# Designed miniproteins, single chains, continued (2): the designs that were tried, part 43

Each design is a single chain, and the fold is of that chain. pLDDT is the mean over its residues in the fold that is shown.

## One batch from the design tools (miniprotein)

Design m5562
Fold by ESMFold2-Fast:
Structure m5562 (fold): chain A 78 residues (1-78)
Amino acid sequence: DEAAEKAVQLAREAKELAKEGNYEKARQLVEEAEELLKQAPRSVEGLMALAEAYKELGEYEKADELVQKAARLIDEAR
């Protein structure tokens, strides 16, 4: 899924920018990745990549919500 792959790439880039202290660009890329994931809501990789980016931004509540959503999808696949 192209939308999921692009969302993962943007989320990983956002995490790296946040580590560098560039929170403004990191937040913009996270928002773009979230929008793309609306087209691929079952992407476990996309949800986990977004969760890691939110953790780096200090938004632990949003990160935890995404991790829980990914865990539910993994459980459904079993």
Scores: mean pLDDT 84

Design m5563
Fold by ESMFold2-Fast:
Structure m5563 (fold): chain A 79 residues (1-79)
Amino acid sequence: GDEAVTAYLNGDYERAIEAAEKAIKEDPKNWRAYLILGTIYYEKGEYEKAKEYFQKALEIDPDNEVARKLLEEAQKKLE
């Protein structure tokens, strides 16, 4: 949710992960929370995990261009 996005933008990745996981527990269709988790793991170099979260975001919102582009970027890192 908003807390996860705000924490991420402030560079507080621990807080962002906690908030995103809480948001997913509250609403399993919260594609924004999956997108934040994917982005954090991408920045940590955990590209396989990032890919999985971006795939989940895109499954929930198939027309999400941001999720699609980030998924493509994660896939390129695994090549």
Scores: mean pLDDT 85

Design m5564
Fold by ESMFold2-Fast:
Structure m5564 (fold): chain A 61 residues (1-61)
Amino acid sequence: SREELEEEMEELEREAVRALTLGDYARAAQLLRKMAELYEQLGKHEHAARLREQADVLLAQ
């Protein structure tokens, strides 16, 4: 359901922030890509595209 997807998104956001704070860019990028997949399922294609772009930038570090 939409509510379940939103809860999953909140958890992924918390994990991504933690990974970024610790300098774990590989994990942060992976989490951003998972969030992008959920945004695609919600029809938020622009948000998904931005998250994938951010993930690519992190991996270039």
Scores: mean pLDDT 85

Design m5565
Fold by ESMFold2-Fast:
Structure m5565 (fold): chain A 75 residues (1-75)
Amino acid sequence: SSTLERLRQLIDKVNDALARGSPEEAYETAKQAAEENEKLGQEALERGDIGSARAAYASAQYFRNLAKHLEEEAR
């Protein structure tokens, strides 16, 4: 629930930036979301929580791909 709420919040932030005509803000938001989820994945691995680590790395991959797409469109 809280994990899904955070994921939704990050997606909404990217979409809001795009709707406001701020692709650079959308890119930075996606990049930061990827970094946040990469850190969560690493912390989960350190605790031995493989399920949480896999979920976090999947979210990180999603935001990394989104950031690359936004970077290609902006510049």
Scores: mean pLDDT 83

Design m5566
Fold by ESMFold2-Fast:
Parts: sequence; C-alpha cells; structure tokens
Structure m5566 (fold): chain A 55 residues (1-55)
Amino acid sequence: MKKERGKLILEGAKYALEHENEELMKRLEELKDELMASSPEETRKKIEEIKKEAE
C-alpha cells in the first residue's frame, strides 16, 4: 500500500474494531482496491463517510 492511502485505510479498520462493527470492517475491505486507486483526498472522504454512517 502507498503510505498515505494505507494509513487512512488502517485507521478506518482500527475504528471499526474499536466499535466492534464488522459491517464497517467488511465495507472497508471490499472497497480496499477502490480506495487504493483513488486520490488520498477521495480515500479520506470515503472513509469518513463510512465511519459517520456506522456511528
């Protein structure tokens, strides 16, 4: 993983684990390729949206 996108994805996964949200974790893993293909800005936005929906 590229450092910037990889860090964002890992932080999202940590958040999912802290909230015991398997749905969020599954979404992040499924979207992993799209997140890695997106710009860091888009990746950050997508992760924030998913976190908000799961909270």
Scores: mean pLDDT 72

Design m5567
Fold by ESMFold2-Fast:
Structure m5567 (fold): chain A 78 residues (1-78)
Amino acid sequence: MDPALQEALGRLLQAIADAAADPSKTSVSVEVEARGVRPGTRYRLDLELPPNIQSLEVRLRLDTPGARVELRVTPAPP
């Protein structure tokens, strides 16, 4: 994977993790622009987060004309 895309994805995941660590927040919206690879491409993610997250899987797919981010969230048991 391109280092610029890895950096952008890492930033996106960190923003999600920071939002998940705040119990007053149940949603997050992140927009990231890839640099070095298709510099005009932007990725947008809108996600509602449960307060107790066990795992989060994010998949980034690059298609023309746009990019898609897929995510799966596993909440902690009740």
Scores: mean pLDDT 56

Design m5568
Fold by ESMFold2-Fast:
Structure m5568 (fold): chain A 56 residues (1-56)
Amino acid sequence: SAEEQEELAERTERLGVRAVLLGVMTDEQAARVRELLKAGRYEEALALVEELLAAA
């Protein structure tokens, strides 16, 4: 649903910012996450951010 997609996008953005601040994601990786979000690939964007955070 649109609400679920919006929630996924917001959560991905918040976790992405946190990952950059923690030094586990570069600006280039953050740009890739934003491109996935712009393309509506919310599950892939979230999975990428979660993988980077888990690797830290």
Scores: mean pLDDT 78

Design m5569
Fold by ESMFold2-Fast:
Structure m5569 (fold): chain A 73 residues (1-73)
Amino acid sequence: MAEELAKKGEEAAKAGNNVEAARYYAEAARAAADAGDLEKAREYAKKALELSDKESVPIAVAAQLYVIGAELD
């Protein structure tokens, strides 16, 4: 569930694991988009991208593209 993945992202961020946190937020964005919650999906994707600002994180990029695609549907 998207909320559980977002919670794991918060826990990883608190532990200083920004890469792990970005991965969880990206997965949360995908889960939220799959559930039709585009507002939460965009918020989680934004957080994933912010945490991966200096790193290439394919999961975060994929989540962002999925959310954009769903929004433009």
Scores: mean pLDDT 69

Design m5570
Fold by ESMFold2-Fast:
Structure m5570 (fold): chain A 59 residues (1-59)
Amino acid sequence: MSLEELYELGRRLGSGELSDEEGREVGALVKRLLSRVFMDDQEARERLEALGKGLLEGT
């Protein structure tokens, strides 16, 4: 999944356009990315930042 796709996913989450199943999948993704960020994974940090920026725009 690209940074652009993660941003768009975050925006859809923020606007309430995701199903309950898709929302759970995003929650699992965020958990995985946060775990990697705590291990100093810069790629995971960039991905989480892209998702978060989308979420802020969608809300």
Scores: mean pLDDT 81

Design m5571
Fold by ESMFold2-Fast:
Structure m5571 (fold): chain A 88 residues (1-88)
Amino acid sequence: EREEELRRRSRELARWIVQKLDDAFAQTLENYAKEAEEKGYEELAKHFRDLAERVRQGDPEAWDEAFRILYLYEKAGKDFEKVLEELK
């Protein structure tokens, strides 16, 4: 009885933490979308915004997709400073 209530509260706390992370992550994705849009990557910007919305809705698959995209971006050495310098 009471033990079940403790388990529920523990799950609620975990979900609350995940929701905080979702919000922070969605904001990060929106920032990337803005930068991509500024650089003319309209499709990429749309993709980041779609992921941000899904993350805010608590879609764990969106988290995985977002991590994959960001990981690939960083691994590929897509340095905005370098890209900006290269364009000029």
Scores: mean pLDDT 70

Design m5572
Fold by ESMFold2-Fast:
Structure m5572 (fold): chain A 56 residues (1-56)
Amino acid sequence: KKEELIAEARRLLEELLARGLGWTPDSVEKAMKALENSDEETLERRIASLRAVLAA
């Protein structure tokens, strides 16, 4: 389950990178490293935030 959340977070960050919303490959990898060290609840909350940014 945590691996699925990490995969979803990476997909969302790569979408932000593709849209040119201020993300770089380096910033995506830094964010992913932080998320991999987070608990499942924190991952779910971060994913919700990333989805909100993409929806705006």
Scores: mean pLDDT 79

Design m5573
Fold by ESMFold2-Fast:
Structure m5573 (fold): chain A 91 residues (1-91)
Amino acid sequence: MLEPIPGIRRVVITIDPEDPTSALVEIEAENRETLVRFMQALMRYAEQVEVLEEDDHRLVLRLTFENEAALEEAIEKLRELAPDAEITITR
C-alpha cells in the first residue's frame, strides 16, 4: 500500500521524445521537507536521479528508467503519491 504525500501542488513530467526511458520532472510543494519525501519515493522506481535545480518549494529532476514500462509504472505510482496535485505529462 502506497501512502499519499500531502502538500505536493504540481508535478510536470516531460518525457524525452528521443529516449522514452528518460524524463524531466518538475515538482512544486508546500515546503522542502515535502519535496525531499516525494523525491525519495520516486528514487525507488528510477535507475538514475539527477538534481538539476532545487529551491525550498521546487525541484527539477532528470530521471532515467530501465525501460519505458518502468517509466509508465513510476508515473502511476506518482499519481498515487500525489493524488491532490496537478499532474501534467508532456511527450
Scores: mean pLDDT 80

Design m5575
Fold by ESMFold2-Fast:
Formats: structure tokens, sequence, C-alpha cells
Structure m5575 (fold): chain A 57 residues (1-57)
């Protein structure tokens, strides 16, 4: 899944790639579950965190 790919990239320190996967995961989850679903919010939060870490590198 896109979330799993994001987690793998994050664990590898590839925060830019993790940001892309988490962002895509959030969009796909929003289509399936609704934009206010906890899984969508979690993916969005992880995407934001990865984005911040990518900019510090």
Amino acid sequence: SLVEKGEEAYAAGDYATATEYYTQAGKELARSLGSDHPEVLEADRKGVLAHILAQEA
C-alpha cells in the first residue's frame, strides 16, 4: 500500500519520497473513507512531518 511504501521510505531516511507516498495515501484514503476519517488524518500528519524533515536535510 502507499502507507507501507511511505513507512519504508521514512525508515530509510528518504523523507522526500516518504512525503510523496503519505500525501498520495491520504488522497486515496479520503476518496474511500472520507476526508475526516482518522486514517486520512494520520496519513496527512505523517506527510507533514516527513516534509519538515526533508527540508532540514
Scores: mean pLDDT 80

Design m5576
Fold by ESMFold2-Fast:
Structure m5576 (fold): chain A 76 residues (1-76)
Amino acid sequence: SAAAARAMELLVAAQERMRGADADAFFAVVEELLRALEAAGGVVSDVEVDRAAARVSFTLTVPADDLTVDVTLRPG
Protein backbone atom coordinates (compact mmCIF):
# COMPACT_ATOMS: atom_id res chain seq x y z
CA SER A 1 0.00 0.00 0.00
CA ALA A 2 0.94 3.68 -0.20
CA ALA A 3 1.40 3.81 3.58
CA ALA A 4 3.91 0.92 3.68
CA ALA A 5 5.75 2.30 0.63
CA ARG A 6 5.99 5.76 2.25
CA ALA A 7 7.20 4.24 5.56
CA MET A 8 9.98 2.38 3.70
CA GLU A 9 10.95 5.55 1.79
CA LEU A 10 11.17 7.45 5.11
CA LEU A 11 13.30 4.73 6.74
CA VAL A 12 15.71 4.58 3.76
CA ALA A 13 16.01 8.40 3.59
CA ALA A 14 16.65 8.57 7.35
CA GLN A 15 19.33 5.83 7.15
CA GLU A 16 21.14 7.83 4.42
CA ARG A 17 21.02 11.00 6.58
CA MET A 18 22.33 9.05 9.61
CA ARG A 19 25.38 7.74 7.69
CA GLY A 20 28.42 9.36 9.33
CA ALA A 21 26.26 11.57 11.59
CA ASP A 22 27.40 12.48 15.10
CA ALA A 23 25.18 11.51 18.03
CA ASP A 24 23.27 14.84 18.20
CA ALA A 25 22.55 14.83 14.45
CA PHE A 26 21.55 11.14 14.66
CA PHE A 27 18.98 11.77 17.44
CA ALA A 28 17.58 14.81 15.56
CA VAL A 29 17.06 12.66 12.42
CA VAL A 30 15.39 9.93 14.53
CA GLU A 31 12.94 12.46 16.10
CA GLU A 32 12.05 13.76 12.61
CA LEU A 33 11.66 10.18 11.30
CA LEU A 34 9.29 9.10 14.10
CA ARG A 35 7.00 12.11 13.47
CA ALA A 36 7.10 11.52 9.69
CA LEU A 37 6.26 7.80 10.11
CA GLU A 38 3.18 8.66 12.21
CA ALA A 39 2.14 11.38 9.72
CA ALA A 40 2.35 8.72 6.96
CA GLY A 41 -0.12 6.42 8.78
CA GLY A 42 2.36 4.36 10.79
CA VAL A 43 2.05 3.62 14.51
CA VAL A 44 5.26 3.88 16.54
CA SER A 45 5.44 2.03 19.87
CA ASP A 46 7.97 0.66 22.39
CA VAL A 47 10.49 3.45 21.72
CA GLU A 48 13.79 2.81 23.51
CA VAL A 49 16.53 5.47 23.37
CA ASP A 50 20.11 4.57 24.32
CA ARG A 51 22.08 7.81 24.22
CA ALA A 52 25.35 6.21 25.38
CA ALA A 53 25.31 3.61 22.57
CA ALA A 54 23.76 6.07 20.04
CA ARG A 55 20.91 3.61 19.37
CA VAL A 56 17.13 3.94 19.04
CA SER A 57 14.77 0.97 18.72
CA PHE A 58 11.00 0.92 18.21
CA THR A 59 8.14 -1.12 16.79
CA LEU A 60 6.51 0.21 13.62
CA THR A 61 2.99 -0.96 12.73
CA VAL A 62 1.42 -0.09 9.35
CA PRO A 63 -2.29 -0.98 9.89
CA ALA A 64 -3.24 -0.57 6.20
CA ASP A 65 -0.92 -3.54 5.33
CA ASP A 66 -1.24 -5.54 8.59
CA LEU A 67 2.53 -5.09 8.92
CA THR A 68 4.57 -4.93 12.17
CA VAL A 69 8.35 -4.49 12.10
CA ASP A 70 10.94 -4.05 14.85
CA VAL A 71 13.37 -1.27 13.85
CA THR A 72 16.83 -0.52 15.27
CA LEU A 73 18.69 2.60 14.12
CA ARG A 74 22.38 3.48 14.57
CA PRO A 75 24.43 6.31 12.95
CA GLY A 76 26.51 3.87 10.85
Scores: mean pLDDT 83

Design m5577
Fold by ESMFold2-Fast:
Structure m5577 (fold): chain A 77 residues (1-77)
Amino acid sequence: SLEQLKELLAQGLVPTLSLAEFKAAPEELRPLLLLALSRDDYRVALADPEFQGYVERARELAAEDPRLAALWERLLA
């Protein structure tokens, strides 16, 4: 579920995903799975206009949880 994935990410239990794994995931999980991408794959996703909705939703989720905010900051570094 979305809540289970959020907690696994917050605990650092989700391994780094490839861009292909991200694109194959259920759409409702993609905003959280952005936080599990490598920085390079995240930059590729940012260039795709179809991914803008997922990026904005990931930012919202990161703002609600300091542990997810730390993952978001990692992607920006």
Scores: mean pLDDT 80

Design m5578
Fold by ESMFold2-Fast:
Structure m5578 (fold): chain A 60 residues (1-60)
Amino acid sequence: PSVTLEVTLTGKSEEEVQKQIEALKQMLEMLGFEVVSEEVELTKEGDTYVAKVTFKLRRK
């Protein structure tokens, strides 16, 4: 059994957004989920970076 989680993250830089993605992955693992796959769509909108992230998760 797997669960799909979609989340939108924003930041002032690509590096900031990547750090948010990593922090979210660590949090999900602490909650007992295994991240099976990760898909990231990164777009720059004005001065803001927007990442649409799709995680496929499995409970440990």
Scores: mean pLDDT 83

Design m5579
Fold by ESMFold2-Fast:
Structure m5579 (fold): chain A 88 residues (1-88)
Amino acid sequence: LELEAEAVERVGKLFAEATEDEELAKEIEELAKKLAEAIRKGDWEKALEYDEKFLEVAKEALEKMSEEQLAKLREGLAALAAEVNAAL
């Protein structure tokens, strides 16, 4: 649970750092934090709700990203995936 919650927060931060849209960056980070907190508390109904909202906002951010921003996000996600895999 904690590892999963931490991974969600880090994914949110990577999306926020990659986007130029300050409002989307703030919304993604807030949703990631809320999702992580719901996971930590075992509130699966809230976790599902925030997951749906997070995916919706993440999709919007992806549609607005440049090639350079997408490359930065991809590199960050690959590094996070390697770190999570090493922890297993």
Scores: mean pLDDT 81

Design m5580
Fold by ESMFold2-Fast:
Structure m5580 (fold): chain A 95 residues (1-95)
Amino acid sequence: SANEERALELARESLELARRALEAAKRGDLLAAIGHVIAIIGNLIELERLKAPEKILEAAELALEAAMLALEGRFEEAEELLREAEELLKEIEEE
C-alpha cells in the first residue's frame, strides 16, 4: 500500500541519517550528529502516525539506537546495529 511504501522510505531514510550521525560523531561534529538524531526521531513519530508494520518500525528504532550509541562514542556497537537494521530492511523489501 502507499502507506507501507512511505513507511519503508522513512525507515530507509532513518538508516541513512544514522550512518551520517556515525560519520559526524567520528569527526567530532556532535552538532551535526545531534541534528541527524532529531531527524530520525521525526521519522519515528511519522511512522507511528502511519501505523507502520512492526518490522519497519523496528528497523527505524535500530537506526535511532545506532545514532545514539555513536553520540556516546560507541562506534563499533553503532556499526553493528546499522548492519542489523540494513539486513531487516532487505528482508522486508524481499517480501
Scores: mean pLDDT 89

Design m5581
Fold by ESMFold2-Fast:
Structure m5581 (fold): chain A 64 residues (1-64)
Amino acid sequence: GRAAEIAALRAEIEALLAELERDPSEEKFQRTGRLLARLAILDTELARELGARLRKIAQKHGLP
């Protein structure tokens, strides 16, 4: 169901965010962004929260 889809996307995004904290790369940022766009259709608020985390990681590592 929709809740299971949201949970799966959240888990994948959180795993990518953990990888980006350790090893930032443009490819991983782009992949995370695409997953966030998909999540935003299902849960806009959660996507906004996770997107803010992605932005903070980018700022921490000096990436745009």
Scores: mean pLDDT 84

Design m5582
Fold by ESMFold2-Fast:
Structure m5582 (fold): chain A 135 residues (1-135)
Amino acid sequence: SHKELAEGLLLGGRRDYEGAIEYYDKAIALDPNNANAWFNKGNAYYELGDYEKAVEYYDKAIALDPNNANAWANKGLALLELGDLEKAKEYVLKALELDPNNELAIEVARRLADALEAAGDLAEAAELRARVAAA
């Protein structure tokens, strides 16, 4: 599974996301409990614009490793892209609860606060901004 995960990561870095998914699927077939393979498969689907598939595979990663703040943050980001600001906020706050200094979670929280302000949800945006101001 480590060799297949490494090949998938290399292809993902080259923006060959369909090729990366093939190697993540091989890693998962060898070890279905490989949380990193599920997480990176979610990332590949996110980059392909398939945000619903990305959420599905982040859920698999979170089920295997619930302390992965990056998986919670990326699930929130995918939900932000789908326009589900309420769920995006829930999962971004979970990421920040697990790791208040997580750079990805902080960036997703800022993007979500901007989207909430644009939607008129000033109080929810202020809550997220206050949460990341201490980082």
Scores: mean pLDDT 89

Design m5583
Fold by ESMFold2-Fast:
Structure m5583 (fold): chain A 104 residues (1-104)
Amino acid sequence: MDELAEKVREIAEKYGLPEIGEKVAEFLRSLDLSPEEVDLARAIADIAAYTFGLSEEQKTVLEAALLIRLATGDKESADRAIKAVFEGNLPEALRILAEAVEKA
């Protein structure tokens, strides 16, 4: 989890969104999910990245969106964030995820 959280923080900083990145990263570090749920989210993100030709940054934010979906149950925010990832709009995806974790 710490590695994923750090990657999300770095991506957010790259796009000028350090506060949003820290919020999402902190939530990811505090996740109370089973190892099996974490591994499944990672596997799904890897398969999607391979299948649809996603960048490493897109794969990272997709994994975060899946984990936040599992932790919060917020399907609507997760769906919107995933759509933004597939559109290559990582700043928008990160803003949606930050809003979702704030509501949780």
Scores: mean pLDDT 87

Design m5584
Fold by ESMFold2-Fast:
Structure m5584 (fold): chain A 68 residues (1-68)
Amino acid sequence: KEEIKEVAEKVGELAEKDYKLTAKEALERLKKEYELSPEQLKILEEEVEKNPEWTAAELAQKLFLSLT
């Protein structure tokens, strides 16, 4: 749960800086700038694969919802 929350917060922060940023672009940026765990990477890749047209903000919202 904490790993998903941490990733959701990072994606949300990227979306705040650039609200037009796509979920795929956010994933690529996180891979480059942050050391993601294999579990975090899997979760992000699965959500982006299911919803390739989502914004980073939509991805962050989905991740926060998955914490419940």
Scores: mean pLDDT 77

Design m5585
Fold by ESMFold2-Fast:
Structure m5585 (fold): chain A 84 residues (1-84)
Amino acid sequence: SMEELVREIAEILGISEDEARSLTPEQLREKAVEAAKNGDTEKAARLVVLIVRRYQLEKGLPVNSPEVQELFDELLEELRKADE
């Protein structure tokens, strides 16, 4: 559920659920990139999974849809470039 996603994001980022709920998709991507740049690979990976799961739930798409797969690949490439 969206409430479970908000709670997981809040726990990962160490922020309140209200703060997590106010984060835009772009701000969540920025948090994942920041974690990768800081060498927190686990945090970055967990945020990518939650971003993709949120997109899937909001769009009502199956997990194996091309759109979900493309977003996941795009985010992984963005994290890879952040490590340079």
Scores: mean pLDDT 81

Design m5586
Fold by ESMFold2-Fast:
Structure m5586 (fold): chain A 88 residues (1-88)
Amino acid sequence: GPAEQARNLADAARSLADTARKMAEEFEKQGNKEMAEKLRSLAERFRDVARKAEEAGRSNDPELVRQAQAELTRVAREFEKAYEEAKK
């Protein structure tokens, strides 16, 4: 149901936030402060999505879960683009 979907969404968002934070730390070590700052910003946005997903789960509202999913998809797309640029 919506509560379980919201919990899975929050867990996924937290996992992506941790990944982005670790990548930011590695770019900081490499002297790429611009990429590190961008990845830290994305990590904070993933944490925001996780919070919204948890709120949607408490409300058991399918529309709020869909809104959180849409936001996760948007932030994940930006993260994927940053990751591809980082590999170059």
Scores: mean pLDDT 86

Design m5587
Fold by ESMFold2-Fast:
Structure m5587 (fold): chain A 55 residues (1-55)
Amino acid sequence: ASAEGNALLREAVAALLAGDRERASTLFKQAVALGADLSDVPSAVLQELAALAGE
């Protein structure tokens, strides 16, 4: 896991909670590409981010 990827993952979660689904999708894709640790994300939030990134 990378610190940069983990930081982007936190921003993706914050964007999702703020209702900015486009930003959440973009940040989540970048976080995953940088090797973010997904284990700290609640399963429901992770599923929603993954669904958005798949579109």
Scores: mean pLDDT 80

Design m5588
Fold by ESMFold2-Fast:
Structure m5588 (fold): chain A 64 residues (1-64)
Amino acid sequence: MLDREVSEAMALMWASLGDIFESKGDYEKAAEAYEKAARIAEEAGLEELAREFREKAEEAREKA
C-alpha cells in the first residue's frame, strides 16, 4: 500500500500532465490524464482532490 502522501504526489503529477495537454489543445489526452489523477486520489481517500480532477476531466471532454 502506497503512503497517502506518495499517492497525492502521483495524482498531482497526472493532473500536471493533464494541464500540459490542455494547454496544447489535446483535450482528449488531458481528460485521460485528469481521470487517472482522480482515480489515484480516490483510491488514496483524497475525496476532494478526486472530485476536482473529475471536474477537470469532464471540462476537457466537453472541449474535445
Scores: mean pLDDT 82

Design m5589
Fold by ESMFold2-Fast:
Structure m5589 (fold): chain A 81 residues (1-81)
Amino acid sequence: SEAERLNEEALRLGAEAVEAEAAGDLERALALFREAARLGLEAVRLFSADLPPEKKEEIIARAEAHLQALIARVEAKLAEA
């Protein structure tokens, strides 16, 4: 499915981002985390498509908050470098 494809791509990019961060390449890590977050959020929207609107909105909002927090963490590290 498209949701599965997007999720697999997001996981691949996320893994690359973690490796880049561990290597100290914070600019590359940030770019990869942003792309992984974009694809991962689209996957979450597709996986939740058939849920009641209120439940779908809750799940998407929670996913967005989690991804924003992760990106902000890496942005803070880059700003200090």
Scores: mean pLDDT 85

Design m5590
Fold by ESMFold2-Fast:
Structure m5590 (fold): chain A 66 residues (1-66)
Amino acid sequence: DLPANMLIRITSATGGYNQLVTDAGGTIISSNATQTIANIPTSAVADLTTRVAALGGTVTVLGPAT
């Protein structure tokens, strides 16, 4: 079955996705100007991906969060 949380990477030339992660109920692991790595609920992945894409970024799922 699906894991409760997913480890993801958000990439964009502009950065600034930390609030979207917290709004999704996630935790930021690391962040810089172009990349955020975060742990987010699996149920939030699709919505976060859509929101990030709307702002010109991309979400990459790295795997289940353990």
Scores: mean pLDDT 78

Design m5591
Fold by ESMFold2-Fast:
Structure m5591 (fold): chain A 66 residues (1-66)
Amino acid sequence: MTEETLNLVRELAAKVDPERAAKLTNSQLMEVAANAGLKPDATREDIKNLEETIKRVEKAMRALGL
């Protein structure tokens, strides 16, 4: 997964829970991205619907106990 994609996933997680998002490890960000259906090289331009993507990230975080 690219550093840009890891930063994007952390930003999306911060829309759900900013304090928790700041503490997520790169491994946890990769798990969240995979469960949210994000590509390992995803950029902000790949996000067609921001609100739906944030909901997928929230669901992924809940599924992972994050």
Scores: mean pLDDT 84

Design m5592
Fold by ESMFold2-Fast:
Structure m5592 (fold): chain A 69 residues (1-69)
Amino acid sequence: MEELRKAAEKAKEMAEEAAKSGDKEKVDNAYLSLRIVAQEAREAGDEETAEEAERAGKEAVKMNELKLS
């Protein structure tokens, strides 16, 4: 449980960094990592971590679209 939460926090930080860089490939990789964490958290019954990871993934994609060069 705490391990998944730490993975979600790390993936979220990577997603925020990728979004700030404007690198679509980094954003896509961060989004995939967050989706994997969310799926594993849901399967483990950790809805809080799953929701947090899903939200971070959506924010990363949105930031990449909204961050005009």
Scores: mean pLDDT 73

Design m5593
Fold by ESMFold2-Fast:
Structure m5593 (fold): chain A 72 residues (1-72)
Amino acid sequence: SERLEQLKIALVQAAREVEEFGESQEEIDPEELRKKAEEEAEKLNEKFPGWEVEIEVEVRDGEVIVSVRARR
């Protein structure tokens, strides 16, 4: 399904956007990362109705870890 392929690509792009946002900060702010992740997930939920998109972020040892998930 082309729609499913588009969703997969969008999830990867959203994860990169959140990672790059964190990388752009001199000191990683977990609250700002959470807000960015929520904004990107909200955009995907609008673009792909019928799917529930979640983006979770964790900061571990100064590294940003992004997990993306889509459920029906």
Scores: mean pLDDT 81

Design m5594
Fold by ESMFold2-Fast:
Structure m5594 (fold): chain A 97 residues (1-97)
Amino acid sequence: MIERMEKRFEELVAQARELAPTDPLAAEEILGIVLIWVGVLKVEVSRNPDDPEAWRELAIAYEAAAEIATILGMPQEVVDELRKQAEEARKKAEEAA
């Protein structure tokens, strides 16, 4: 499951990067899609807090959101918060062994 999620988010980041210079609204829509996935995965980790796979998927989604936020020139505080959430999710995945 994780390899499929990584590839999907990599493709979304690539699309946002390609679209941002000519269609920033489309790039913002891609960020919206990633943030919906963050919401879904937050529910999944709350239901399965002992599943390291769920936490790893959440970390990947937050990292993708941080990259797209950077591409869109969002405030550094927003980017830093998304990266912090990704790191916390990675730590939780490690602890949920």
Scores: mean pLDDT 85

Design m5595
Fold by ESMFold2-Fast:
Structure m5595 (fold): chain A 55 residues (1-55)
Amino acid sequence: MSDEEELAKLMEELEKTDPAALAALKARGVQLLSVHPREEAVRELVAEARRILAE
């Protein structure tokens, strides 16, 4: 599964479990995309989403 596909699935899960965390993740995505290539930003967002869901 690509990182983009994994991110999409994790965001869908966050929307069901913690919509506030999803909003924060989207804001972080905007910041990461301003300073990192898309692939790096997506990888960081996947890690953050996994961290939130693991709590």
Scores: mean pLDDT 78

Design m5596
Fold by ESMFold2-Fast:
Structure m5596 (fold): chain A 74 residues (1-74)
Amino acid sequence: MRERILRLGEEVEERLATASEEQRARARAILEETEREGLKEVKELVAQGKIEEAKEALARAILEGLERALEALA
């Protein structure tokens, strides 16, 4: 999972460097939305003491956000 996040993060950075202002704004909005949804689940799992599940939920939220942002930049 971590290797996928790093790879997608690098791809998003490369696309953002050549992206239009509109594409950058859209990618940012997608990342912010995915972060809000993911953080809610992570906070609930942490409150329940499910630390490993919280880590997995956070990793999935980051991965999904990066994938959606990359699609918006394509």
Scores: mean pLDDT 78

Design m5597
Fold by ESMFold2-Fast:
Structure m5597 (fold): chain A 81 residues (1-81)
Amino acid sequence: MEPVLRTFENIPAENIDKLLEELKKLLPNSLIAVTGRRITIAQADEFRVLDRRRPADTYTIDFEATPEEVEKIEEIVKKLK
């Protein structure tokens, strides 16, 4: 099945650390990059976070994943809004 691109906006800043912890559990072989206000997910051999965030009230997550992974990530994001 083809990977899909998804964007979720308006994730509160206070919930970003919780989001990163949930992503670590779900995607143990990924690089999570936080650049300014944008969070991206890339495939990697180990779970890593590159945190270059800037102060913001809300953050956006952009990712490409399988439909099954998308549903799990969407569930996490909805819980953190």
Scores: mean pLDDT 80

Design m5598
Fold by ESMFold2-Fast:
Structure m5598 (fold): chain A 68 residues (1-68)
Amino acid sequence: SLEEAREKAVKYLVEKYGVSEDTARAIVDLAVENPDLSVEQLAQLLRDATGLPEEKAREAAEYIKSLI
């Protein structure tokens, strides 16, 4: 379900990258509400919100989009 996909994506960001739960949820919700966002655009939003390095933000963005 979409709800299970959201929770999985949130947990992934929190557990693997140390992103706060509130920030992770906001980013995941943004990705769900804006399906036209490219991986590159989502990775940039992740970098801006979390300070993750480019490579890690891209990996995270690809994973999130693979779930939703």
Scores: mean pLDDT 86

